# Designs tried in a protein design run: designed miniproteins, single chains, continued (3). Part 91

Each design is a single chain, and the fold is of that chain. pLDDT is the mean over its residues in the fold that is shown.

## One batch from the design tools (miniprotein)

Design m11151
Fold by ESMFold2-Fast:
Structure m11151 (fold): chain A 76 residues (1-76)
Amino acid sequence: SIYDKILEAIEKKDYKKALELLNSIPEVTDPALRRLKVYLAIKNKVKVEETDEEAENYAIGGIIPPEAQVFLLKNA
């Protein structure tokens, strides 16, 4: 699935590929995936339109947002 590919990219620390795969999903409305998008944008050092303080904290700590990790694992 696309969620498996996103997980694989994150495991390889290929945050650019992970963000490209996430952006290929037509409607990202799930809060966990929206947080993951902000997290991945920060890791890629690209500008984000949405602010998410928790995603910023996880990016600084080097930890994947737990809700995003759970979502990807359940939907992989």
Scores: mean pLDDT 81

Design m11152
Fold by ESMFold2-Fast:
Parts: sequence; structure tokens; C-alpha cells
Structure m11152 (fold): chain A 100 residues (1-100)
Amino acid sequence: MVSKSFAEAALQTFPDLPREEAFEKLKELIKKGYESSKNPAYLLIRTALYQGLTGLSFEEAKKLAEEDIKNLKKYYDMIKNNSTEGLDGELVKLEDIPDP
């Protein structure tokens, strides 16, 4: 059983891949993102990008960057434990998700 929203995101991100491969590739992408987020420079780079894209203050942009890192860690922890439970409360089998 996997989170429906996570599996749908995998299929939308990698529509040309088999379901199992799309799911694994999204897991790898999240793991790589989380490893990058361990570098202190990552927070500053993300903050600068949000400032440039949105015109928000440094503190407001930093909150968005911190939220990104928290979400990456949350998804990483779920993947590490082979569980996507608690993403949206709905659990499905990968094969039961319609094609995107």
C-alpha cells in the first residue's frame, strides 16, 4: 500500500515509466534532494531563489525555504521506513492508480 497522492505525483513526473519504476525514481529524487538539504548553503540558496521569484522579504522567503526542507525530510523519512502513510490519509495499491 502507498499514498495515493505520492504515487500519482510519481506517475505524473515520470509518465513514460512503468508504475514501479516511476515510484522508485521519485523516491531516489527525494533522497537526493534531502541529502542536498543537509548542506547549510542549501537554505540560503533556496531563500535567495524565493526572494527573486516572489519579491518576499528575507524572513518570509526563509520560512518558505525551511518549509521545503521540512517537507523533503518528511517525505525522506516516510520513504526510508518504506511507508507513505500519512501523506493524504488515502492508501492504495500502485496498480489501482489510473494512468495520468
Scores: mean pLDDT 71

Design m11153
Fold by ESMFold2-Fast:
Structure m11153 (fold): chain A 57 residues (1-57)
Amino acid sequence: MSPLVQFLELVFSDRSVIDREKTIAWLLKQTDYSREEIEEALDEVIRRRPDRFRYAE
């Protein structure tokens, strides 16, 4: 979990709002991670830093 979570924190360093579905689709295109691994990592990023990051609707 840590490498993907750290990567996502870096990718989102310049934004606060994350489109969950678009981000999942983009990561599936760009990486070899499964949809479930990406979903868990995105949820963990929001959970760790809820004041900084949040999902779009």
Scores: mean pLDDT 74

Design m11154
Fold by ESMFold2-Fast:
Structure m11154 (fold): chain A 68 residues (1-68)
Amino acid sequence: SKLDAGEKGLALGAILAGQGDVERGKAAASEGARKGGGSPEYGGLAALHVAQGDADAASRYGRLAMAG
């Protein structure tokens, strides 16, 4: 489903960004959001905020990525 693709992409993006691979994390989150019918820009921002250690901002952007 579209939701499954977005959730999978955001989860992979968070894992990669949390491990310091910010560019792969952003790409994975953005692609997942795009395939899920959401916002790639918010997906990328969610991964960036995971890399910065801002869990609250990452969660907000992840929800916005899935809402579009």
Scores: mean pLDDT 82

Design m11155
Fold by ESMFold2-Fast:
Structure m11155 (fold): chain A 98 residues (1-98)
Amino acid sequence: MSFRELAEEIKRAASSLPRSKLESLLQELQDGLQQARKDGAPEVQIKQAQLARDLVSTVLNGGSVEELEKILEEFAKEVGEEVARRTAEGLVLELKEL
């Protein structure tokens, strides 16, 4: 699956949810990121948490599929394509379970 297809899936899944559920998810992701930093989590885990937060924040602020794709491409440059893909797929599953 391409980063464009993942960006489309994220936007589609998020757009199916009430704004209040996305705002609650964003808060949970922000709290989880702060906790991971306090606990001294591995850098890759912190970066994955930052990606999930940034993707949800972008959708909440009316971001485009192109913006989401760019965020995924930039993240892949830092941690590799497989880690970026797995992180995005995990977020899609989380959004679908809300």
Scores: mean pLDDT 85

Design m11156
Fold by ESMFold2-Fast:
Structure m11156 (fold): chain A 68 residues (1-68)
Amino acid sequence: MTREEIVEEFREWLKTQPPELQAEGERRLKFLEKKAKEQKLSDEEFRDYVERVKASVDAVAAARAAAA
């Protein structure tokens, strides 16, 4: 996948999350994009970081759903 495809896929997934988690995910994505540019991360390395953010947000969403 290209970097643009990774970002677009993450943002589409993020739209399925609660608004508070969407804001957090967007902030983390912007941080990762800046870091990837500075660190010269490959698209694969960038995808791995994005998947880790997704897993973190997903875990919080699942915990919230279980508490409801």
Scores: mean pLDDT 77

Design m11157
Fold by ESMFold2-Fast:
Structure m11157 (fold): chain A 83 residues (1-83)
Amino acid sequence: SSELEEDLEKAREVAGEEFRDLIEEYLELKKQGYGKELDEEMKRLAEEIIRKYEEEGVSLSDEETKEEYKRILEESIKIVKEK
């Protein structure tokens, strides 16, 4: 849903120390020219998660939304680095 997408964006904006290293790695990869690939992978993973929760009729807490965002970011970085 659009609400989950907004919550994931908020998690990015208010990310604490535990997200700091991931955000720094994301920004470094963007600086190296991988920004488009990172954004495409993050979008794909976010859409898969949104679809799954919508099909199951489940809503995420703020904490669960932050954890999903962390997983999306970690996986997107991993995929891009393996190319």
Scores: mean pLDDT 71

Design m11158
Fold by ESMFold2-Fast:
Structure m11158 (fold): chain A 83 residues (1-83)
Amino acid sequence: DIVAPDILSQDEQNQWQAVMQAIRNRTVTPQQVQQYIAIIQRISQRDSSVNAVASLRGVLAALRDFGADQAVIDIVNAAIAAL
């Protein structure tokens, strides 16, 4: 399980839940993953306690466990490498 940071706004929490549900349902899109990456990067910039790399690695593990498309996995890998 990936834990959402407690500093998330309600909209950011809703986006977090939507992305995680899409991963579990095998319906996640590249756009949803990019939006989630943007949220985590933004949050980590405003709060140094947020580990963006750990959050994205958790998403990567979930994507692999639920058999997401390689294109989606590649997006998360590229984001982790850029951090």
Scores: mean pLDDT 75

Design m11159
Fold by ESMFold2-Fast:
Structure m11159 (fold): chain A 82 residues (1-82)
Amino acid sequence: AAGAPLSDETVAAAKELLEAAKAKDFEKIKELAKQNADTNPPIADIANVALETGSAETGAEQAQALLKHHAGQPAGRPLRAA
């Protein structure tokens, strides 16, 4: 999904989704879809696509693309200490 920069929580959820998809753990993917439905819709959407298509590979590719896209964008942490 084309959208705004990801939050730290969304990035963490995307990493978990990527790991679950690489492991072919559809139960974990389903759990992540439910946990992120209201909080991180892009993650829930990717997880649901993987479940609907039965393609963990598609879920992994989309999660990785989302993480790579975020890494290339300005990341803001107003309270960051260097």
Scores: mean pLDDT 72

Design m11160
Fold by ESMFold2-Fast:
Structure m11160 (fold): chain A 65 residues (1-65)
Amino acid sequence: MTPEQLKKELENLEKTREELEKEIKEMRSKLSTMSRQEIQKLAQLESALGIVDSGISFVKSLLEK
């Protein structure tokens, strides 16, 4: 709840976002050769990225006041 704690949480969320974006990008590059199970995994990763993006927006809103 202090600005320092919020900045630390934001850094953690942005690192998680970067990792998810890298995995999604790699999987999308292989989309034409993906199995149904791999496509489902990609959809789950994209859903997780959406949740992380929402978290980042929330923390930024608290920092911007």
Scores: mean pLDDT 81

Design m11161
Fold by ESMFold2-Fast:
Structure m11161 (fold): chain A 80 residues (1-80)
Amino acid sequence: MLEEARERAREVAKKANEELKGDPDGIRQATNDYAKALKEATEEQKAIAREFRDELMKEGYSPAAANRAAAELIRLLQEA
């Protein structure tokens, strides 16, 4: 379950990294979505999402793309 959710969230990161280039409204929305997802997440889900976000940024993804992907990861974990 967790690995499948991470793979799906990684695909979101790849798409968002291209789509959010030069999109200030999209960047702001991705940040807001991540903040909202964290507020509604369990402590375990928050830890997983923060580690995942840091991993994506280490790999060269934009902070906005990492935020969108981390928010998606939280949502997938909550639906499982």
Scores: mean pLDDT 85

Design m11162
Fold by ESMFold2-Fast:
Structure m11162 (fold): chain A 78 residues (1-78)
Amino acid sequence: TPEEIRKLIEETIKLLEELKELAEKKGDFETAKQLEKIIEWLKEQEPIFIERNTPEDLENLKTLLEQAREALAAYQAA
């Protein structure tokens, strides 16, 4: 549903923002800059994903959320 897509994007952005803060604290400004670009892209694309409301976009967003979770866990362990 459009609400599911919105929540998925919001959750992903939150995790990416946390990952960006950790990267900045570690002095990894290159990673922080890449994360900022992804966050901005998601914010720009959010209304398009919600309007399209496709199963393919939903699956891709779920994959992105899982990748964000894995990246955060790996970054915290390093």
Scores: mean pLDDT 82

Design m11163
Fold by ESMFold2-Fast:
Structure m11163 (fold): chain A 76 residues (1-76)
Amino acid sequence: MKVTSTTKALSVAGKSLLEGKSKEESEKLAEDTLISMGVSKDEAKKTSKDIVDYLLSTNVTQRQVDTLQTAAKNLE
């Protein structure tokens, strides 16, 4: 898995969770982000679940999302 794709998916999922969206909606947004970056559908689905589970376990903050968005932009 490419670090760039994962970082962008993390930022999208983190923002979604902070906005109060469901786990399922956040997983779908991360999956769609990974697919748009060339990750296969099967890998994107698995990775999006891992990302959302990780973010829920760490109680993601707005500062962390801002940092991830900046990192994702710089890794394009």
Scores: mean pLDDT 74

Design m11164
Fold by ESMFold2-Fast:
Structure m11164 (fold): chain A 62 residues (1-62)
Amino acid sequence: ELDEEVMIALGEMVYGINKANNASAEDIIADLERMAELARQRGYEKAAEHFDRLIEEVKAEA
């Protein structure tokens, strides 16, 4: 069972790796949107808010 804190850590790791590898903003946003949706489905509101913030940051930098 995936803990909310583990989900946040995994999302941060994926985000960092994608940025280091020059992944497109669209790919990064798509991954974060999937994680945010999974967090909401599990009731992990803090994780969902965290991923929404990362999406906002990526969109602002794109």
Scores: mean pLDDT 78

Design m11165
Fold by ESMFold2-Fast:
Structure m11165 (fold): chain A 87 residues (1-87)
Amino acid sequence: PLMPEALLKANELRKKGIEALKSGDVETALKLFDEADKILNEETGIEVKEVLFNYREKVLELVAAGVSPEEAYEQARKEALDLIKKK
């Protein structure tokens, strides 16, 4: 079963990370994404952390390449969800 409180908290941290990216604070955004990954890893284990780590790295790569923070997050999230569904 899912733990809604942990998932909601992780999602809140992700939203704050996106807001930080929009303001140009990439360092704060990465810290917030790392906090979200840590929460989900504690609930679901190592495999989810690996997927979310790739997701965070993907957001950073896309933003560095000039993709908008919102689009970078959406693409990275879609790729991470596809990996979870594939397993």
Scores: mean pLDDT 65

Design m11166
Fold by ESMFold2-Fast:
Structure m11166 (fold): chain A 55 residues (1-55)
Amino acid sequence: MTAARVATIERRARESLEKGVDPKIVLDMARTMAEQLGLSESQIQAILEKVESLA
């Protein structure tokens, strides 16, 4: 369950970056989605680091 949710956030972040959305906005959206899904702070940090590497 968690892995699938992480993959969904990463996919949406990549799609937003491909559309030219500001990386700071994409990072904020990724954090908000992860928090709403109940992910731990360590899982949120891992997602944010991955999204930042895509920008």
Scores: mean pLDDT 78

Design m11167
Fold by ESMFold2-Fast:
Structure m11167 (fold): chain A 89 residues (1-89)
Amino acid sequence: TKLYRPKEKLRELLEKSGLTNEVYTRDEILTAIGLYIVQEKLADPEDPSIVHLSGTLLGEIAGVDEIDTRNPTPLMEAILKEMEEVEVP
């Protein structure tokens, strides 16, 4: 299984969700981001597929003000750029 070290902005976002590990799997990072969205109430109340990111750490990572959860690819690509794959001996 591949492990990833989050870069500074992603690490700060994960710490806000209560996660303080140095390395994570991809699935752990994606799960934590989903929890962050729920905890911060970023989903649009009229259309829950739309997530508002303006002024959030996740928005700073993604470089966009809004995402559509029906097309997660741009957000996933931005998140992958904010993590470094680590070799486990």
Scores: mean pLDDT 78

Design m11168
Fold by ESMFold2-Fast:
Structure m11168 (fold): chain A 66 residues (1-66)
Amino acid sequence: DKVAELEARVKKLESELKKNPQNIDLLREMAELYEELAKISTDPQLRSEYLLKAAEYRAKIRELEA
């Protein structure tokens, strides 16, 4: 299950981000994982949730680069 595999990677990166909350590379990886989850999701509601999460991480990156 691609979704379950990607969600497991998200949980691992969340743990890493707790140690390094402003690490832009980790934030970028999180955004990319949620974007991939959105691409492969066939459920419109789940797709919207994943896109929202990806956007949140992209916004955080923009704040740190500003």
Scores: mean pLDDT 84

Design m11169
Fold by ESMFold2-Fast:
Structure m11169 (fold): chain A 84 residues (1-84)
Amino acid sequence: SSLLQQAEELVDQFLEALSNKDYETALKIAEELLELAKKNPDNKELLRKARFVAQMIREAGKEYNNEELVKFAEEALEELEKLR
């Protein structure tokens, strides 16, 4: 579906931003994926992609001691858990 294609493109863009340490862009993309998942809670692939992105942000935040990334990821993961 076009929605899943959009989500896949966002994941690719997120990984590029994260690899470049462009955390502002990575957070914006993660927020878009989280919003798509919240609007489509029955779409398990969207939930999986949003959770993957949030987990990657949490790992990066812990590795680079970036509290903003850790806080965003923990809040996003809590919101995604409530959609189950």
Scores: mean pLDDT 85

Design m11170
Fold by ESMFold2-Fast:
Structure m11170 (fold): chain A 85 residues (1-85)
Amino acid sequence: SMLKEKLKEVLTEMVENGVTPELFEEAVELAKGLSPEDVAEAVREVALEYPDKNEVLKSIMEGMKKEVPEQAEAGLKAVEEVMAE
């Protein structure tokens, strides 16, 4: 979906150039419109493309738990599965 691709773009921007409040809030709003499965897929793709940034992705997912707990937990699990490979 377009929202899933946009979430991937926002996550990519954060892992490449740093986490800002504006990018973090955009990721939260995009995740609200997505299933946990779609969020997990977007996060998994970014984790695979940026293996050195998986700890940053974990921190982003942990931060998102307050606003989108189901989506954030699915994303966190996806990062942990990539890190275990």
Scores: mean pLDDT 86

Design m11171
Fold by ESMFold2-Fast:
Structure m11171 (fold): chain A 80 residues (1-80)
Amino acid sequence: EEEKLLEQLKQAYEEGYEAGRAEAARLGPSAEVRERGLEIIEGTRKELEENPELDTYEERLKILYRLGYGRGLIEAAEAA
């Protein structure tokens, strides 16, 4: 079911986002934590651009998790 597929992709992103927020809280909010989040997002974008064959469901889950993780790091660092 398409609905379940979209839900799993959203869950992967949210799981990454919460993990990123938790890691930022553990390390303490800093410019370094924010830069790490930006590097993860930029690196993931470059990986997608260089490897258009990364279109399997499993790879998409990993990509969504990484994007969430980077976003969580950035937002937690900026909120402090």
Scores: mean pLDDT 78

Design m11172
Fold by ESMFold2-Fast:
Structure m11172 (fold): chain A 62 residues (1-62)
Amino acid sequence: AKYYAIITQRKDGKYIVGIYEEGADINKDTPASLRSFDTEEQAKEYVKNTPGLNFVSIEDKR
């Protein structure tokens, strides 16, 4: 399966990396993996170092 990574900044200032399978609806479907990071740089590094991930976007989901 192919996976996509979306980074979302939360109201608490943390960055959430959601990994979704190809064709998943990010608003309805459960992510294959969900991880929390204190900084945007940590979140981006996680995506960069994960083989097979296609980075999609950074979103503010206040």
Scores: mean pLDDT 70

Design m11173
Fold by ESMFold2-Fast:
Structure m11173 (fold): chain A 68 residues (1-68)
Amino acid sequence: IEFDPSASREQLLLDLAKLFRELVEKGKTPEEIKAEMERRIADLPPEQRAFALAAVDAFVKQYEAEKA
């Protein structure tokens, strides 16, 4: 998945959720998921990247809590 910098916040959230699910299904650790997702969003404009980083952090924290 490559993120479109012109995508709406709703579309960006859907794309991030899809990527997160795919990484969880591959058996990646929370740390690996965070690193991969951060890498995928690195090329987004600063404002969209900040939003995406917040969403990634929320997904990873929820996943970590469920594994604890």
Scores: mean pLDDT 76

Design m11174
Fold by ESMFold2-Fast:
Structure m11174 (fold): chain A 61 residues (1-61)
Amino acid sequence: SLDDRKAALKKAAMKELNKKVEAAEKENPENFDEEVDKINQDIAAKTAAQLAALDAQAAAE
């Protein structure tokens, strides 16, 4: 279902967010807050675009 696809996409986005945040903490602790802000913005924008694409695809069915 559309809800299942959206749930899977959100779950994947959360996993990617957590992975990148952990990497930033280990590699750039002095710039952690700035790196986390960039990661959040990038993933939020990408996820929003993917969710919009799923909604458009469902509307075309």
Scores: mean pLDDT 81

Design m11175
Fold by ESMFold2-Fast:
Structure m11175 (fold): chain A 61 residues (1-61)
Amino acid sequence: SHHDQQLLDSAKALLDAFKAKAKSKEEFRNAADQVIAYLRSQGVPESVLQELEAYARELLA
């Protein structure tokens, strides 16, 4: 949905900011995992979370 796309875009921007600030891959991974866990607890669809997880992996490549 349009709402899910906006949420995904906002979450990706947050991950970009965390990647820029992180001092290590582990620090970024921990931050990304916390964001994804929080969104999962708020009922965000698994399809959106899977796309966000893929994006976090891309940022670590």
Scores: mean pLDDT 87

Design m11176
Fold by ESMFold2-Fast:
Structure m11176 (fold): chain A 78 residues (1-78)
Amino acid sequence: MTLKEIAREAFRLIRELLDAGESLETAVVKATRYLLEKGVSEDQAGLAVSAAVQALRRGATTDEEIEKIYEEIVEKVK
C-alpha cells in the first residue's frame, strides 16, 4: 500500500465512522488501529490520519485533493 493510498483509506474510514454517528476522536482512534493492523507504521498511520482530518475540514471530495493534503502535511513534518 502506498502512503497516498493509506491517506485515502484513513479519509474514507473516518468519513464512514462520522456518518455512522461516532465522534471525531473515536473515528481517529479506530482509523489509526485499522491502519496499524494492516501493517502501516505508527508514524505513517499518524500522518495519514492527520491528513484525513485536514481533508475533511477543508471539504475535500476527490482522491487527488486528499493526496495533495497528505503531501503538504508530510512536507511540514520533514
Scores: mean pLDDT 78

Design m11177
Fold by ESMFold2-Fast:
Structure m11177 (fold): chain A 83 residues (1-83)
Amino acid sequence: SVKEAVRYSAEKLLESAKTADEIIETEGKKLRERIEKARKESPEGARREAERLLLERVGRLEEKEREKKRKEQEELEEKLKEE
């Protein structure tokens, strides 16, 4: 199911992960360029490249969001403990 979405909707999935905006701007450009190059050679090649790059990117975004939540929770705990 996820792989089907990745192959056909890689760009939409990247947009939905926009909570990590700075990474999206940088990696989004590189990902789109690679997909376009693969697409000119073969539509199937473009889909496979998009799947590989998106899975790798999703992993990085999940880790970044987890770090962001940890920092937010640490700040909140620090504020609460000072009471």
Scores: mean pLDDT 61

Design m11178
Fold by ESMFold2-Fast:
Structure m11178 (fold): chain A 68 residues (1-68)
Amino acid sequence: SMEEIAERTSELVKAVLDELAKLNAPQEIQDRALRELLAVSREALRTGDVEAAEARAEEILAQAKAEI
């Protein structure tokens, strides 16, 4: 359902941002990750593809961690 997709993607956004905050990532990196994750969430709500959203969130986290 759309509600389940919204909840799942909200949890993904929170998990990535919490991890970056724990690593004391620069605010610029955190802001960029948030913008990218919000785009991922919008796409997941359009397509219903939570697996693609999970994979993309993982890529966003890995890229952000590489820049710290």
Scores: mean pLDDT 88

Design m11179
Fold by ESMFold2-Fast:
Structure m11179 (fold): chain A 73 residues (1-73)
Amino acid sequence: HMISVTISGRAADAEKAAEELKKRLSEIAKNVRVVTDGDNVGIHADVENEEAAQKALEAARSLLEDVKGVINP
């Protein structure tokens, strides 16, 4: 069973933030998808447990502003 995580946020350099997030999330998640649209960054990933989901949200909050995350177990 995997938990789906969807995260959205903004960054002044969205492409740079997306690359950094993809690197960090690939260590704790599978099927990592990161997309950019202007200053907006969207992330989808599958994690094994709630602790990994929380770490993904923390990573996003460290790199993005206006972070919104949804965890679907």
Scores: mean pLDDT 82

Design m11180
Fold by ESMFold2-Fast:
Structure m11180 (fold): chain A 59 residues (1-59)
Amino acid sequence: MDEIDELMKKTGQAIKDKDTKKAQEYIDKLVKKLKEAGESDDFVNSLKKILTDQAKKAA
């Protein structure tokens, strides 16, 4: 789904920019879209944890 791909790119860019607030906003939107797309809670929670940890380490 194009929206999920765009959110993934925006999340990665925010992490590179060390903008933890924008990274968290995009992570939250990505999680919401993945749940709407029917992804499992286990997958969504794992991805959220990985991206959040990356954002915090990049700052």
Scores: mean pLDDT 79

Design m11181
Fold by ESMFold2-Fast:
Structure m11181 (fold): chain A 80 residues (1-80)
Amino acid sequence: MELARAVAEALKAGDLEAAAEAEAKLLERLREMRAAGDPRADDLLVEAAELAAEAAVEGGLVDPEQAAADLAAFRAKVAA
């Protein structure tokens, strides 16, 4: 959660370098959780994607309609 919030905050601030660093740490943590068989890994991945999409829209980095469509497709893929 903390790493997902860090990505969102960096995106809102327009600090793409900080956002990329926080995202790399978040993805590494999620990979470790998946490797360990943690059932929360998929839920946390979806939650992180939701926060990042919201922050990117707020920061003007992506169109809200496109972000909503991409997030819906991502949720469907993770749930399958």
Scores: mean pLDDT 73

Design m11182
Fold by ESMFold2-Fast:
Structure m11182 (fold): chain A 96 residues (1-96)
Amino acid sequence: EKEKKEELNKLIKELAELLGTSESQVKQMLIDSTKQPTKDATLASFRQQLDDWARKHSKTPVDALQMAVNRVVSEKLVQKAIDKFGVEQIRKLLLE
């Protein structure tokens, strides 16, 4: 359990760095995304939140391109975490 929380905290930190935002913001995005019970629905929800976040924070076309690349990497990291732990387990770890 502690080791799984440490891996999730590392994921949150990596996502925060990639997206240029706070760990608290990333944690909230993952909590909201994991309200969906399936992997596909969770990934779709996360993608939608990344789209909304990027639109609020991209000031130029260059920023938008950089954010688009970082979002693809972020989605892949979340997909790998879901494949490893499952949506329900990730949600339980986030809510603890």
Scores: mean pLDDT 78

Design m11183
Fold by ESMFold2-Fast:
Formats: C-alpha cells, structure tokens, sequence
Structure m11183 (fold): chain A 90 residues (1-90)
C-alpha cells in the first residue's frame, strides 16, 4: 500500500476513535484535544513503519496520551493504536 494511502486510512481511524474518546469525557476542552492527539498518534504509528527512527516519538506520544486520558478513554487509545499498527503492516 502507498504511504499516502496508509496515512489517509490512519487519519480515518483516528477520527473515529477521537470521537469515541470525546464521548466519554465530561471536559469539552480535553475532548477537543483528544481528537488531535489521536490523529498525531495514528500518524506517528504509520510514519514509524516507513521511518523506524520515529519510534521514540511514537512511544512518547502514546505514553503521554494514556497519562492524560486514563480510564475509559485509555481503552479507545489502545484500540486505535492496535488498528493503526495492523494498518501499518499492510
């Protein structure tokens, strides 16, 4: 699969899971940050498949996201990560 096609599909996954994270958050400002964070993580996962040197940034972004959005929201971050990693194998 072309890199640009992978990136497009990763953004679609990120928007879906970002919306799910927003739905479980009571804080609207944090909810808006969740979609941006999801897009950043999904994009970094796809970028890491092409450029392995991006892995430290991807790992750090995921750790920061899990700290910022614990509990119910963290399950959607992990599901998104899994979907983006599976996509990156294509």
Amino acid sequence: MEFLELMQKAMEIALEYGRKIEEVLDDKEKAHEATSLAMNIAGLIVMTSEYPGAKPATDKALEEALKKFPGEASKYIEEMRKKAEELAKE
Scores: mean pLDDT 77

Design m11184
Fold by ESMFold2-Fast:
Structure m11184 (fold): chain A 90 residues (1-90)
Amino acid sequence: AAADRRVAELEAEAQRKINELKEKSKTMSVEEINKLGTEYLNDLAKRAREIAREVARQFSVETARRVMDRLGEIINKAVKEIGKIVEYKK
């Protein structure tokens, strides 16, 4: 379904940003990686809100709730993984 595709796209985007941040952490300062990690999380959260708003308008309340729960799981995972990268000293 279109909703499932949008959720999968956000999950892929989150994983891409996590992988990119992990690679950049090898050469960037803690301050730089913290700033970039915050920017990535803000972007992912904005995209998740846009998907949730779109789904709420087009689908049943039950379908919208399931999609919103999955979006929350994706964001929570990104917060944890990015947090680990920032805490990892050079």
Scores: mean pLDDT 80

Design m11185
Fold by ESMFold2-Fast:
Structure m11185 (fold): chain A 107 residues (1-107)
Amino acid sequence: EREEVEKLLRGLEAAVEAGEPDSPSSILFREAVELYREYLETGDRSLLSKGASLSTAGLLQAIADGDGETVYAFMLTLYTAEGVPDAEEKAKKSAEGARKIAETYRD
């Protein structure tokens, strides 16, 4: 569990660095980062649940906004940390999917 949270934290931090500071996804990811850091210090499982909810909301928001760079940074970091084969290619596909979804439904 701690190692899983540390991997998620690295992914969230990468997403925040890649995204615009005031974007809805970056705001959600920054709050998730704070909750996961507090969980690692306190062991409070309510923080883990809230962090997971916010990180999921942040990823979905980045996808909805077509923020391919944020999606790429997040997914690449997670795939690499988990040793996923073709991590870069899979992350690129996730980023392109996000852009395509946003372009299709934006108007």
Scores: mean pLDDT 80

Design m11186
Fold by ESMFold2-Fast:
Structure m11186 (fold): chain A 88 residues (1-88)
Amino acid sequence: MMDLSEEERERLELVLEAAARLVIEGRVDEATRVLSAEMEKLTGKKLPDYREVSEEEKKLMEEAIKWVKEATPEEREEFLRRARELAE
């Protein structure tokens, strides 16, 4: 309903970068908590908890982690951009 302000967008970008670094390190639960907390403030939507998601959704998260771990620095930057688009 409301568009994100420029300041809110910059804050979201920092959170996405932090979450991506946590995912690269295999700390998906921490990345999910960081994203969930910030997304609740910005959009009013909550990301699902790992323990509350379906097995299919959990598998998709694990596939994303594997992809990020194997990614080059350039691919990791692209992942951050895509995550930012999904967060909008």
Scores: mean pLDDT 59

Design m11187
Fold by ESMFold2-Fast:
Structure m11187 (fold): chain A 55 residues (1-55)
Amino acid sequence: GPKPLSEDENNKIMVEIIEKFSDIKDIEEFHKKAYEWLKEKGYENLIKSYKEGEE
């Protein structure tokens, strides 16, 4: 969305991603699936921040 997410909303999204993709053992595949899911849900702006944090 156009407004930034609160810390609580961001944490909730991260928990949902972890729960949804916890069976993926490969960290690179996990990130790929998580980013695709974020993009589909309209959280594309979060992908940039997460990629910068992961490096």
Scores: mean pLDDT 70

